# Designed miniproteins, single chains, continued (4): the designs that were tried, part 87

Each design is a single chain, and the fold is of that chain. pLDDT is the mean over its residues in the fold that is shown.

## One batch from the design tools (miniprotein)

Design m14994
Fold by ESMFold2-Fast:
Structure m14994 (fold): chain A 104 residues (1-104)
Amino acid sequence: MLFTAEGLTERGVRLVAVAPTEEEARRKLEEQLRDWARGVLRLETDGTLEEARRAAAILADAGPHLTADDEILLRNTKGRLLSDEESEVLGAGFAEMAARRAAA
C-alpha cells in the first residue's frame, strides 16, 4: 500500500511524494519543499520577493533538517527579503534605539 502527499508552491507547481507510509510520504514532501526553497533563495529561478519570503520561512522551519549551507543561505538572503519600506522602518527603529541609549 502506498500513501501520497501533495503540496502546492506559490506558482502552482505541484510537489508529490509517494511512500509505503503516510509519515514517510509527508517527510519526502517536506524535503521536496526544502529543495524548492533552496533553489529560490539561490536565485536559480526567477522568483518574486513573496516567493523568497515563503522559501526562507520553509527553510527556517526545517529545524534538525537545516544544513550549515542552508543557515549561510538564510543569513545571506535576509537583507533581500525586506522590502524598501520594511528596511526603512527597521532602520528607523534601530536609529531610535541608538538615540535612546545615547540619551541615557
Scores: mean pLDDT 63

Design m14995
Fold by ESMFold2-Fast:
Structure m14995 (fold): chain A 80 residues (1-80)
Amino acid sequence: MEIKAALIIEHPEDQPHTLIIVTKKEDGSIEVEEREFTKEQLEEARKLVYEIAKENGITPGGAVRLAVEALEKYEQKKKE
């Protein structure tokens, strides 16, 4: 079963925020997508995170856990 979670990383006032979308495939592989969005788009990004969590039956806390796991794998991939 494919599971999706999303996480918003809020940056200081002088930087755009980061949206991380994590997809865990049925074969156990993890895909991570990182996007920047403007402060004006924060409300829309929050709605997207909530919708993804709701559709996948994941609480906001569960979504954060999945996003952290995928972020570690994403950083590992960037080092190679």
Scores: mean pLDDT 69

Design m14996
Fold by ESMFold2-Fast:
Structure m14996 (fold): chain A 98 residues (1-98)
Amino acid sequence: SMEEKKERGAEGSLIDAIIAVKTGKSLEEIAEEYSDEEIEKLREEAKKLLNTEEGKEALKKLKEKAEEIESIEDPEEREKKEKELVEELLKYAEKLLK
């Protein structure tokens, strides 16, 4: 959790999405049911997927989209676009796990 806050961005968000899709659980449920050690192992496996050619391409596209969203001056509009980005993160996570 502390490290995730420091690495806030598309990479951390995609890792979280991969873990959620792989386990079929929310990040809140994982935090309640899994040990810190088990969560770290899940993050390591997710990072391996990001190091594939498809993972690197997905991360690049998500980073560019996140930067565009961060440039939005209206915080309410930015929040709406961030929710759409979360849906795309889950879609990429599902593809990477196949």
Scores: mean pLDDT 77

Design m14997
Fold by ESMFold2-Fast:
Structure m14997 (fold): chain A 75 residues (1-75)
Amino acid sequence: TAAEQKRAIEKQKEALDNYKKSRPQTEAALNERIKKLKEEGDKSAQKAEEIKQGLKDMDNKQREQEAALEKQLAE
């Protein structure tokens, strides 16, 4: 029971670590997309905002998962 819970926590931690490792690459790819959209003109401004929101949502979700994991690991 406790061993299974710890194993699940460790696996979740690995998933978060993998996200952190890929985050700079994901951000770079999205920034390139935003740059291309801006080069297309004013019509792309709304799409750039949508991409920014998506990135912000991903960061927020990861942060929430980290906080939940830390709370589970704390006494």
Scores: mean pLDDT 74

Design m14998
Fold by ESMFold2-Fast:
Structure m14998 (fold): chain A 85 residues (1-85)
Amino acid sequence: VDSAVNRFLEEQKKGAESLDPESAKRVQESLEKLAEAVKAGNRDEAHKAAEELAKIVGEALGLDKKTEEDAAERGKGLVDQLLAA
């Protein structure tokens, strides 16, 4: 689990490099919080972290609220897959 979470975290950090430095830093910090919650097996905290990450990305990209909410739901699904792995 920890190895898979670390690989996922590194891949997402590479994606964040396309954002401005301030937004990239916030995304990376949120991804680290998400990874720690997943490693701890804390689904509730991991879901909260996924929602917060979607909000940060949504604000940085100027996404509408529904797109941000859809991204948060997809993030929660990904968390559940990582916890099951």
Scores: mean pLDDT 72

Design m14999
Fold by ESMFold2-Fast:
Structure m14999 (fold): chain A 109 residues (1-109)
Amino acid sequence: GSMAEVTRAQIAALIRLAADPSTSAEELLNQLYSVAVLLGLVVRTESLETQKELFRELIRALDALIASPQLSEEEKRMVEEMKKLAEEGIKTGDFEGAVRRMLEILDAY
């Protein structure tokens, strides 16, 4: 499939994992990292319209993570910061800048 299709599938997988109480915090954050890496490719290869659609889907996945009992309060605050960056990306159209800052947060954790 296209990079957009692969990324959409991985975002959907993240939402499913967040709903599964057997999924560890480590597995959720590793899947989130994979999604962020794929979005880094999306912002370089896909149209702005496709980038915006995938960022809306990312926000739904981040909301599912914030609602997840598997994450600590510290991990939830990190995800809330990433959600703010994703929302700012949609507002400004700076999807590349948003992904870069999200990866910096994940790499520092």
Scores: mean pLDDT 91

Design m15000
Fold by ESMFold2-Fast:
Structure m15000 (fold): chain A 94 residues (1-94)
Amino acid sequence: SASQATFSAAIDQLSALAAELNAALKAKDYAAVLAKVDQMVALGRELIAQLGPGVAPVVQQILLEALEGAIERTADNPEVVARLRELAAEVRGW
């Protein structure tokens, strides 16, 4: 179905962005970390808006796992951690 194809494509995009986030974290490129997380959260918002609230739990799980991992791996940078926690709070509220 069109909805299933849209969901599958978005999950594939989130997986690709998560891999890019992991590379940025490994490089300690905090600007890239924030850019990739912003892209992931924006894609999650669009997916929920397009497919409805029924996909929110799966999208939240994927995004919170990525955000919590990024928070742990950027603990040496309080400004990055603060922004990641702000995004995690938004995602939890969806």
Scores: mean pLDDT 88

Design m15001
Fold by ESMFold2-Fast:
Structure m15001 (fold): chain A 68 residues (1-68)
Amino acid sequence: MPSEEDIETFVNSLMSSMANFSDEQKIDALANVLKWLESNESKEAVDKFKKYLEEKYPELYKKALEHL
């Protein structure tokens, strides 16, 4: 089970890597990451990632869910 620090580090690294992406590219990238997490991680781990994203990046998270 990933810790809160692991989730924060992962998400911050992902966001930093996407700093020069267009809004649409960020949405696509996050949607693909969420699909990968749902396929490869437990529901509990995925729920922790989703909670962090909703709290820190609510607009991007909402748009990524609409893209799923």
Scores: mean pLDDT 79

Design m15002
Fold by ESMFold2-Fast:
Structure m15002 (fold): chain A 68 residues (1-68)
Amino acid sequence: ALTPEQVDQMVASAEALVRELLTVSRASRERVLAIVDALARWLRAQGLPEDVVARIRAAMRAEAARLS
């Protein structure tokens, strides 16, 4: 089972990935959102709990919106 600390670390890493995609890779927000959805599907396929996947997806989307 994932600990709350492991979930927090995954959220922080996912937010950092969004920042790098928008700033370093200069990806469009549309592309970043597509990557977020693809990552969420992949994490679900790996057997992550749906609440954890939803939290990671929400955090990545919020970070993308914050950098608007």
Scores: mean pLDDT 81

Design m15003
Fold by ESMFold2-Fast:
Structure m15003 (fold): chain A 103 residues (1-103)
Amino acid sequence: SLREEAVRIAREVVEELKEKGLLEEEVYEEAMRLLEEGKVEEAMDLIMQELLKKGKEEEGREFLLRMAPAREALARERLREMGLPPEELARAEADLQAAIAKA
């Protein structure tokens, strides 16, 4: 469910970037294909590389901020799979939220 939520958020953000004319058709199609495969991190890397390549640094920062909930969901899924004690899990989740806020 957390990965499905991350895919949903990522699809909405990618579609908005396409509507704003920030993504070429080929990049958009590849990102959407990656998202259909649940590869949210790979889709994010592809989008960021294209925005930075075009000198769209401000749009890149906005993209990372809008993707923060998706990144949080994926990272929380990974932390839960590690089987950490509750207090260590809570600290790791807090550190993750702080790291996402700085990105």
Scores: mean pLDDT 80

Design m15004
Fold by ESMFold2-Fast:
Structure m15004 (fold): chain A 100 residues (1-100)
Amino acid sequence: EKLEEIIEKLRELAKKIARIALEIEPDVAKAIGIALQIIGDAIEAEQALKNGDYETAIKAIERIKEIVRELLKKTTDPEIKAELEEIIEELDEIIEELKK
């Protein structure tokens, strides 16, 4: 994929993860904190990609992936679990693309 397409995909995934965090985390302050971390890591990844710093971008995406894994542990909803597992797969695909 082209760099611009990767950045847009990452933005859409970050939005989905933030929405899920706000839905499933019962502590509102903690939910907001998780959403802000996801947004911050996504912005860092985007800026790193634009600067050709793929190692920094991969590390930021790996941090987002870890947040998704923690959300996956907290949910009992099978539909949300499936969505989070799909998000992990898409994040892994982005990392693989950037390592080429």
Scores: mean pLDDT 85

Design m15005
Fold by ESMFold2-Fast:
Structure m15005 (fold): chain A 77 residues (1-77)
Amino acid sequence: SKEEALKAAKEGIELAKLGKKLLQQGVDTGDLDTILTGIGYILRGIGLAVHGRILGKDDSEAQKAADEGLKAAGGKE
């Protein structure tokens, strides 16, 4: 389950990053559909990252990956 946990966490990180990029792009262009798509990807990314963290609670790498995903989704940069 370590591989499963890491995969879920990594997929969550990537999806959250994509969502954050789309959200910013939508805000910059005033495209509501892009904003909503970005938000959806962020929320899904958070869910996957949390799932990865739960599966890998005893695995340092999986937990770090999940934490990075959550940070990316809520990033302030």
Scores: mean pLDDT 73

Design m15006
Fold by ESMFold2-Fast:
Structure m15006 (fold): chain A 66 residues (1-66)
Amino acid sequence: SAAAEAAAKAAREAAEALREALRNGDSQKVYEAGTRLGDVVAGARAAGDEEAAAAPSQASHDMGVP
């Protein structure tokens, strides 16, 4: 779905930003990136889109986060 594709893109960008923020010790950016990932899940669940809701988990796995 278009929502799942948008969620995958947003989750990937947020996961990448989170990893960079953690690498740099930037707590503000860690909070912002974590909030973006949470917003993707919450929005997908509100829409009933299980595929979109799984996007943050897939992005974290793809970025090498277990």
Scores: mean pLDDT 71

Design m15007
Fold by ESMFold2-Fast:
Structure m15007 (fold): chain A 66 residues (1-66)
Amino acid sequence: MTPEDIVRRTVRQLNGSPDLSLDQRTQVGQLLSEAIAALRAGDLPTMEEHIRQIGRLLGVPPSVLY
């Protein structure tokens, strides 16, 4: 899984979720940045934790995002 795939999938879910508040969208953006940083560092457990948090905010399972 590439960083670009995670970004694309997360953006697709955000676009499909018009009911999300600006604060929730900002939180997803922050978690996405942290997940990508963890992935680039090879820290898969930290990346998976952040993806799980994004999934919870978006109401989707983590597998939809990566």
Scores: mean pLDDT 81

Design m15008
Fold by ESMFold2-Fast:
Structure m15008 (fold): chain A 86 residues (1-86)
Amino acid sequence: MKKRTFEAMQENDDGTLTPVQLVLENGVLRVDEKPVKSLQVKKDSDGRLYLELTLEDGTVVRVYSDDAVDIDVELGIFDLKKAVFE
């Protein structure tokens, strides 16, 4: 079991970006200490990859991170291990 912290930028409703911290620990991802229920790696109109995070309260936020694919892969591997091997 390990804890990883990633720097990311959250897109605001006005199109500006705010720095946020992503923490992945034991298969739980948090954005600014708020637990994430699900995520998807998506591509914006400019071709940039981002994470679409759905929080446990149903709030959806867009977060840009250079680690977007790595986060998605690690979370997917954790879920596979939990369901099949753990």
Scores: mean pLDDT 73

Design m15009
Fold by ESMFold2-Fast:
Structure m15009 (fold): chain A 57 residues (1-57)
Amino acid sequence: APVVVAEGVNPETGARWTIERLPDGRYRVTVVLGDSRAAEDFDSLEAALATPVRSAG
């Protein structure tokens, strides 16, 4: 099952983001701003954490 390993809110945009560890060892970053949602998968936690969520919208 996916496990949330990090989450937060971008204080400049108000966008909410989560990083989940997937069962196959990948990491999924999900960003939500209002009714807009985007998700991207990464091979490592470091790559997922390096994704700036400053301009989701």
Scores: mean pLDDT 74

Design m15010
Fold by ESMFold2-Fast:
Structure m15010 (fold): chain A 89 residues (1-89)
Amino acid sequence: GKNLEKAEELIVEAANLILENSDNLEAQILAGVAMLIVAVNRALGELDESLLRKAIELLREATTLIDNPEVAAQVRKLLAEAEKLLKES
């Protein structure tokens, strides 16, 4: 329950950091798709761990496209914490 909700919050924070700090179109598209996955997951009424894991995969790919290494490092840190929470759920 709470771990899935917290993982979703971290995924949203990571996606927003990419959208706010990267001018790379592919990174923005990947972050946008991850946000769409989160929106669909919310609409289902129960958080689907597999959809959250897919969002993390897309955001990890987006981090390879970010020119700012400090932003990329912060996004990777958020995604690592989200994955840890999903394993503990």
Scores: mean pLDDT 83

Design m15011
Fold by ESMFold2-Fast:
Structure m15011 (fold): chain A 90 residues (1-90)
Amino acid sequence: SAGEEARANIDRLEAGIDKNPNLTPEEKELLKRFIALARKALERFPEWDSLQVQALASIALLLGEEVARELAERGLEAVVEKAEEIEKKL
């Protein structure tokens, strides 16, 4: 399922964090926070794919969990639209 693939991808990302020599301690901490938020998103939306779960986790990390929760309550389209808006500004 999409959710099983999302879990496998999150597990792979997490396993790589401490082994990556190109990451600073601050970047490793930020990525561990991202992984925790992605796991929380997957628990809430077990049918979402890896990109959708990562989009919600990115919103939560950058704008806060309250903003992410509000967008998630509005549905997947609102989450994707906000993630695309943020990407265009970076």
Scores: mean pLDDT 83

Design m15012
Fold by ESMFold2-Fast:
Structure m15012 (fold): chain A 104 residues (1-104)
Amino acid sequence: HMEEVKKYMDEAIKNAEKAYELAREKDPSLAPQAETFLKGLKAMAETALKESDPEARKEILENMYLYAEGKAKILIERFEKVSPEIAEYVKKTLENVKKAYEAA
């Protein structure tokens, strides 16, 4: 259902934005990694929402989930040592990307 996909993608991006904002404040050295993650998710979300073919859209959402899973694992391990709060926002990002893919 497209309304649920959009809702979960919007929530994922919101949580990734919070992770980046906090990283800039609490650990500027890790902020570029959080920014790259956020930009990647935004680009894939925009592409998925503009795609009119359901099969192609599902493939984009699958690629988005795989990207998020790989990147989130590394970011969570790094941020847990410096800010559990930032790690929590990355975990929420991953959960919402997964829900968007499952709703597609």
Scores: mean pLDDT 86

Design m15013
Fold by ESMFold2-Fast:
Formats: structure tokens, C-alpha cells, sequence
Structure m15013 (fold): chain A 65 residues (1-65)
């Protein structure tokens, strides 16, 4: 089990509020994508993009109090 894949799944699970069952499905999907030739770096870039969008939205809400 690759630590990087676990970290990506954990981060995505925290961002989206996934259940343990959903987290397991997402992990298997990520493993299948990597096996099909998609890189871990590509997946990390997508997660970072989502993280930035969520953070930007939260900052906007906090500024309004």
C-alpha cells in the first residue's frame, strides 16, 4: 500500500466528508486510474485545485461574518 495514495484519499475524504465506505470506493478508483496510466501527480494536482476552490469559498464567507 503506497503512503502517497493513502494521503490523497485521506485528504479528499476530509474535504468532501466521505464515509468509510465511500473512502474505500474512492481509493479503489484511484488505484484503478493509476494502474491505467494516470499518475499520482495528476491526481494530486486535481485535489489541490479542489482544495484551493474550497478555501477561497470559505474565506469569502468568513469575511462576511
Amino acid sequence: MEAELDALVDELSRLLGLTPEQREIVRKEIEARVAAGESVDDLRARINQLKEEIEKQRKKEKELY
Scores: mean pLDDT 71

Design m15014
Fold by ESMFold2-Fast:
Structure m15014 (fold): chain A 65 residues (1-65)
Amino acid sequence: MLSVEELVNKIKELAENGDTEKIQRAHKFVVSVVPECSEATGFEFVNCIYKLSEEQRQQLEEILK
């Protein structure tokens, strides 16, 4: 399972590659499990990833493949 730092780095790689669809799916997933993060962007969104359980982080990792 990826750490939060590894998940954040994966999101950065996808952004650099222009994979906006995976980034949008990742955001939608995080918001579905942490609803207070619906308007979170940038650093605030990173803090939302830290709120995920290990199981939820694994699900996020699968989305980012």
Scores: mean pLDDT 77

Design m15015
Fold by ESMFold2-Fast:
Parts: sequence; structure tokens; C-alpha cells
Structure m15015 (fold): chain A 89 residues (1-89)
Amino acid sequence: DTGVRYFRRGINHMTRTNIVIMRNGLYNGINDNWTRDRFGDIFRGIYTRANPPAGRYLRRVGDIVGRMDDDRARRIGRIMYNIVRNRIG
């Protein structure tokens, strides 16, 4: 999946602290049944501003997720959550 590939590249430029923030945000998004638009906005805006070196990759993730349906976006969000959870231990 292209979105997951860009996400993996983005997190390689993030500090452990910022990965924890992203994990918590993704966990909340999954549990609160976020829409594709909300997931897209988080990657395009909040995480990009918080983590400027990751910005190009995270913006692309937001654009890709924003073109999915809500079910697919939540499924990809769960995959991304598992990636960041495993990265921080």
C-alpha cells in the first residue's frame, strides 16, 4: 500500500516522543470512528507541523487517505497504529 509506504518513510524522521503522540492520535481515531477526511487532515496538518522533517511523506499520506472511503481509512489507520506501536516497543 502506497500510503503505508509513505507513512513508514515519514516515521523514520520522527523522534520517539512524536511517534508516541502519533500512536495516541491513531488509537483515538480508530476508537472514535474517524472519517477519511479527519485522518487526512491529521497527517496533512497536525503531524506535519509537529514533525517538519517528516512533512513531505506525511502530507502524501494525508492526500492518499483523503481519497479512500471511511472504512478503508480506518483499516489503514489501524495498520499505521500497529507500525508505530511496534516501533516504540
Scores: mean pLDDT 79

Design m15016
Fold by ESMFold2-Fast:
Structure m15016 (fold): chain A 95 residues (1-95)
Amino acid sequence: SQPTPQEQEDLLFIGREEVKLLDTVIDYLKSIGADQSVIDELEEIRERLREAVRNRDFQGYIESLERAADLLSKVDPVRSGFYRRLIDGIRYVLK
């Protein structure tokens, strides 16, 4: 069914909040001396997510969340699982 404007705005709100949360995660990883390659990839994912949400690009939003879920699967499985559920929710709303 066609997604309502409210459903789209709710998904974009969640996306904006996740960008802010990724800023916090990145700062934490830097503070503990995490691998620079992981930090760089997460920073790229954050910027892709920010751009996708800003442009209402739900495909880019999904792709950014998939990359984040894969990267975080071993270090933060709860966050990874949340991103996979969010992807399913976006796909459901867009049907």
Scores: mean pLDDT 84

Design m15017
Fold by ESMFold2-Fast:
Structure m15017 (fold): chain A 97 residues (1-97)
Amino acid sequence: MSDEEIAEAARAAYEEALAKGASEEQAKRLGVRAAVEALARTGKFSVAALMLFGLEVLELLGLPVNEKLKELARSRSSEEEIEAARRIARRVAEALR
């Protein structure tokens, strides 16, 4: 699954949520959840890196995150996972604007 396919999955979930009457914040959170699920299906990321990815997207969208949980997830992720998670998070956040 490409970075673009993950962003498209997030956007599809976001638009479906809005069509069903969800608030902007609820729709964004559902989009982030869809992106995390899509990334998990690649099998390339640890649970910690998936958590970091979700928190990074939420922060980029201006939504509150638990900073201690983010630091814990970062500390348990490899440098390669952190770089990939941040790159994909930027694409997903752009898709959810």
Scores: mean pLDDT 87

Design m15018
Fold by ESMFold2-Fast:
Structure m15018 (fold): chain A 72 residues (1-72)
Amino acid sequence: SESIERGLLILKGIEQLHRLRNGEELEIDEEALEEARELLLRLEIGVLRATEEAPEEEIEKRARERVDRYLA
């Protein structure tokens, strides 16, 4: 199932971010990291669309800036 496969990849990406945050050294699964980043981006876009009146391009830009801040 595509939905289950993507969900597992997202969870792996989130786990990698958590472990890196805790100072663990690990081999990065870039595909899993990208899927986690994409989920965070979609969630931020949804929040900004619900709370702000702005052009779509501005919402997407601000969402990317927020995600980049969370992952720094």
Scores: mean pLDDT 78

Design m15019
Fold by ESMFold2-Fast:
Structure m15019 (fold): chain A 74 residues (1-74)
Amino acid sequence: DKEEYAKAGAKSGEQGYNAEGVAGARAAAHDASINAEKAGNKEGAQYGRLGALAKTLEEARKYAKLASEKSKEG
């Protein structure tokens, strides 16, 4: 169900935004990307992927938050 994947992507993105370490933020952004992709949300998936590849905690959090926001939009 695309709606369940959208909810999972939003939750994972939110976890990435609230992560205290870069590894955790990147992992959560990666999960948000996978769930957004399964939901058919290309923008959410792209932002989650950027967060998963981010070199700093601030970048990972930024993109994880954007992935969460796009997943909530559908």
Scores: mean pLDDT 86

Design m15020
Fold by ESMFold2-Fast:
Structure m15020 (fold): chain A 81 residues (1-81)
Amino acid sequence: SSINQLQLGIIYARRGDIQRAIDLLRQALTGLSGQARDYVLLGIQYLQQGNIDNGIQYALSARYLLQGNNDLAQRYYQLGQ
C-alpha cells in the first residue's frame, strides 16, 4: 500500500539511506493523487537536494493526510517549509 511504502521511505530516510528512501517514495507515488502525491513529490525533491529533515517532514505530512489526520498533515507541512 502507498501508506506502507511511505512509512518505509521515512524509516530509510531517518537511517540515512537516502537512495532507498527515494525509491520507496517513488513507488508510493504510483498509488497517490492530489495533495498527498504533491507532498511526496516535495519530499523526494528535498531528499535529492540533501535537505533530509525537510524531505522527511513533507513525507510525514503526506502520510498523515492519507490517514485522514488533516491537523497533523498541516503541522508537518509547515515544518517542511
Scores: mean pLDDT 89

Design m15021
Fold by ESMFold2-Fast:
Structure m15021 (fold): chain A 90 residues (1-90)
Amino acid sequence: EEEKKLQEKYKKLAELHNEFMDLADRVRALREAGAPKEEIDAAIDGLVETFLKLVEMNKDLSEKDIDALIKVLETAAGPEVAERFREALK
């Protein structure tokens, strides 16, 4: 039972990580395609929410792991969004 709970937690973390990466790729693709600002902003909001949820669930994340996630966020959503997260994590 405890092993199943751990497996379910890791599955949920993997799903959140995949969702985060998919949203990051979506924001990037939307920007490259010149999509409407409204669509890009909605994708960024989703990316932001998923990132916070992922960090909250992974309290054992090292500073290097968090910085790597912020780097993905910066690449997808831009430096302004990444900076907002660095401030929120203080």
Scores: mean pLDDT 73

Design m15022
Fold by ESMFold2-Fast:
Structure m15022 (fold): chain A 87 residues (1-87)
Amino acid sequence: NAAKELKRKLVTYLVAAGLEIAAADFLRWQGYPEEEVEDAIRTAEENLKKAKELLDQLKASGAITPEEYADAERLIEHLEKRIEELR
C-alpha cells in the first residue's frame, strides 16, 4: 500500500525534525558552537520541507483524511514555531 509507505515517511520526517529541534536546544544549552546548533536547525528545516511535500502529495492523491491532514499541519506549524524561537 503506497499510501501507508508515504504516511510512514511523513511520520519519519516529522520525528526527525522534532529530534533535531531538541538537539539544537540541548546544544545551545550546553554552550556548543553556534555552527553545530545551526546544522541541527537546518536539518530540522529540511525534514519539515520534506514532510510538507509528502503531506501535499497525500492530500492531492486523496490518501489522507481531512482530520489526519489537519493534525499533521498543526504539528508542522508547532515545529516551525519552535525553529523560529531558536533563531
Scores: mean pLDDT 88

Design m15023
Fold by ESMFold2-Fast:
Structure m15023 (fold): chain A 99 residues (1-99)
Amino acid sequence: MDRKLFEEAAEEIKELIEKYGLENMLKALEEFYSTLPEEVQKAVEPDLEDVKEAVKAGDVEQAARAAAHFAIKVAKLLGVSVKEVIEKLKELAEKIAKE
């Protein structure tokens, strides 16, 4: 179950990166991170740093995988679905891309 969930999340996030760009997806993740409770922020900070490093490297695959780990961990800690987290990231990325 967990491996399939991770691969599906990574694929969905990769599609968002391909549509909105690496920099806009990082901005969406940073904006979303800033809205999280402090305890959730502390738990996902390493995953966000992994996304930042992948974006600096221009590595779409690694950025998608790191962002999938971020989304899954947030979903678990907030008691929401991974799809709800990905939809929120999509909404933020779309808003940022239009600015």
Scores: mean pLDDT 86

Design m15024
Fold by ESMFold2-Fast:
Structure m15024 (fold): chain A 65 residues (1-65)
Amino acid sequence: LDEELVEELAEYLMREEGLDEETARRRAIGLLTTAAEVGVDQREALERFKEDPEALERELVRRIL
């Protein structure tokens, strides 16, 4: 897991969605870990999340199946 990407995504979630630090970090870790497990580049996943978080989350869930 890339800790720098976790921090970047967590800061994004805190700024854009108003999440507290602990919640933002847990969500960031979950998203990036899932991306890595299903073969999606974590940096690409982070950039896609910033563009359309719902679409990325749907794609990652679908790939787990």
Scores: mean pLDDT 78

Design m15025
Fold by ESMFold2-Fast:
Structure m15025 (fold): chain A 91 residues (1-91)
Amino acid sequence: MAEKTGRVLGELLLDAARKGAEQARIASDGAVRTVKTLAEEDGPEAARKAADSIIRVVREGLAADPTLSPEQRAAAEEGIERIRKVVEELE
């Protein structure tokens, strides 16, 4: 479940980044909230699995898509960093 949730969120973040940096930030806010909710409801392991899936999907999408601007790439990478920090705060 958590891995599938992370994949969907990663795909949404990539699609948002293709639309623009601001859309990527909005999608990142949603992903951060979902990861935090997973940690609270299903535990830190579920949150880590979802976050790992988000990061993987976004990284793979950025590598496969040469049409993204530097600003769009930066916004997506900022989203990844926000998700990583949420997981780092879990004990």
Scores: mean pLDDT 84

Design m15026
Fold by ESMFold2-Fast:
Structure m15026 (fold): chain A 81 residues (1-81)
Amino acid sequence: MSIDKAVEVIKKYGKDIESLKDVSDEDLRKWVELFDTNKDGYLDEEEFNYMLETLELDESKDPRLQKLKEALKKAYEESQK
């Protein structure tokens, strides 16, 4: 999955999440880029799963975070075909 696609999905589903709603596009992109360990502009399966695990550590337990994770997983699966 491209970093651009990950940022797009997080923005779309994260706009109503307290921890994400005020994050700028640039800061969100920088955060996603932390998981791109090989710096190719794409998240492989291991990098993507690590990003999801980091989102699961959010103590807010907002139900919208679960919806965001499901949307990210679906977008990743669609990017592989």
Scores: mean pLDDT 73

Design m15027
Fold by ESMFold2-Fast:
Structure m15027 (fold): chain A 81 residues (1-81)
Amino acid sequence: MEHLEKAIEAAREGDYEKALEALDKALEELEKRKDEIPEEVYREIVLLINSAKVHLLSKDEEGAIKAVEEAIRLLKKALEE
């Protein structure tokens, strides 16, 4: 969660390189915890994070933030069960 939140803050500041770095760290953390998350939900979260990276590269800040927020929502739901 921490790295995903940091990615949103960096994107809002226009620091897209820092936002991308935070998303990469979030992917590393998710890989270490993949056995705690249903495979289908894990794949959706990874796709959302990769979608956010694509949005950042195209300077679509709103699309990037929305994708990261959805990833956080799915991760929270998966870890609460």
Scores: mean pLDDT 83

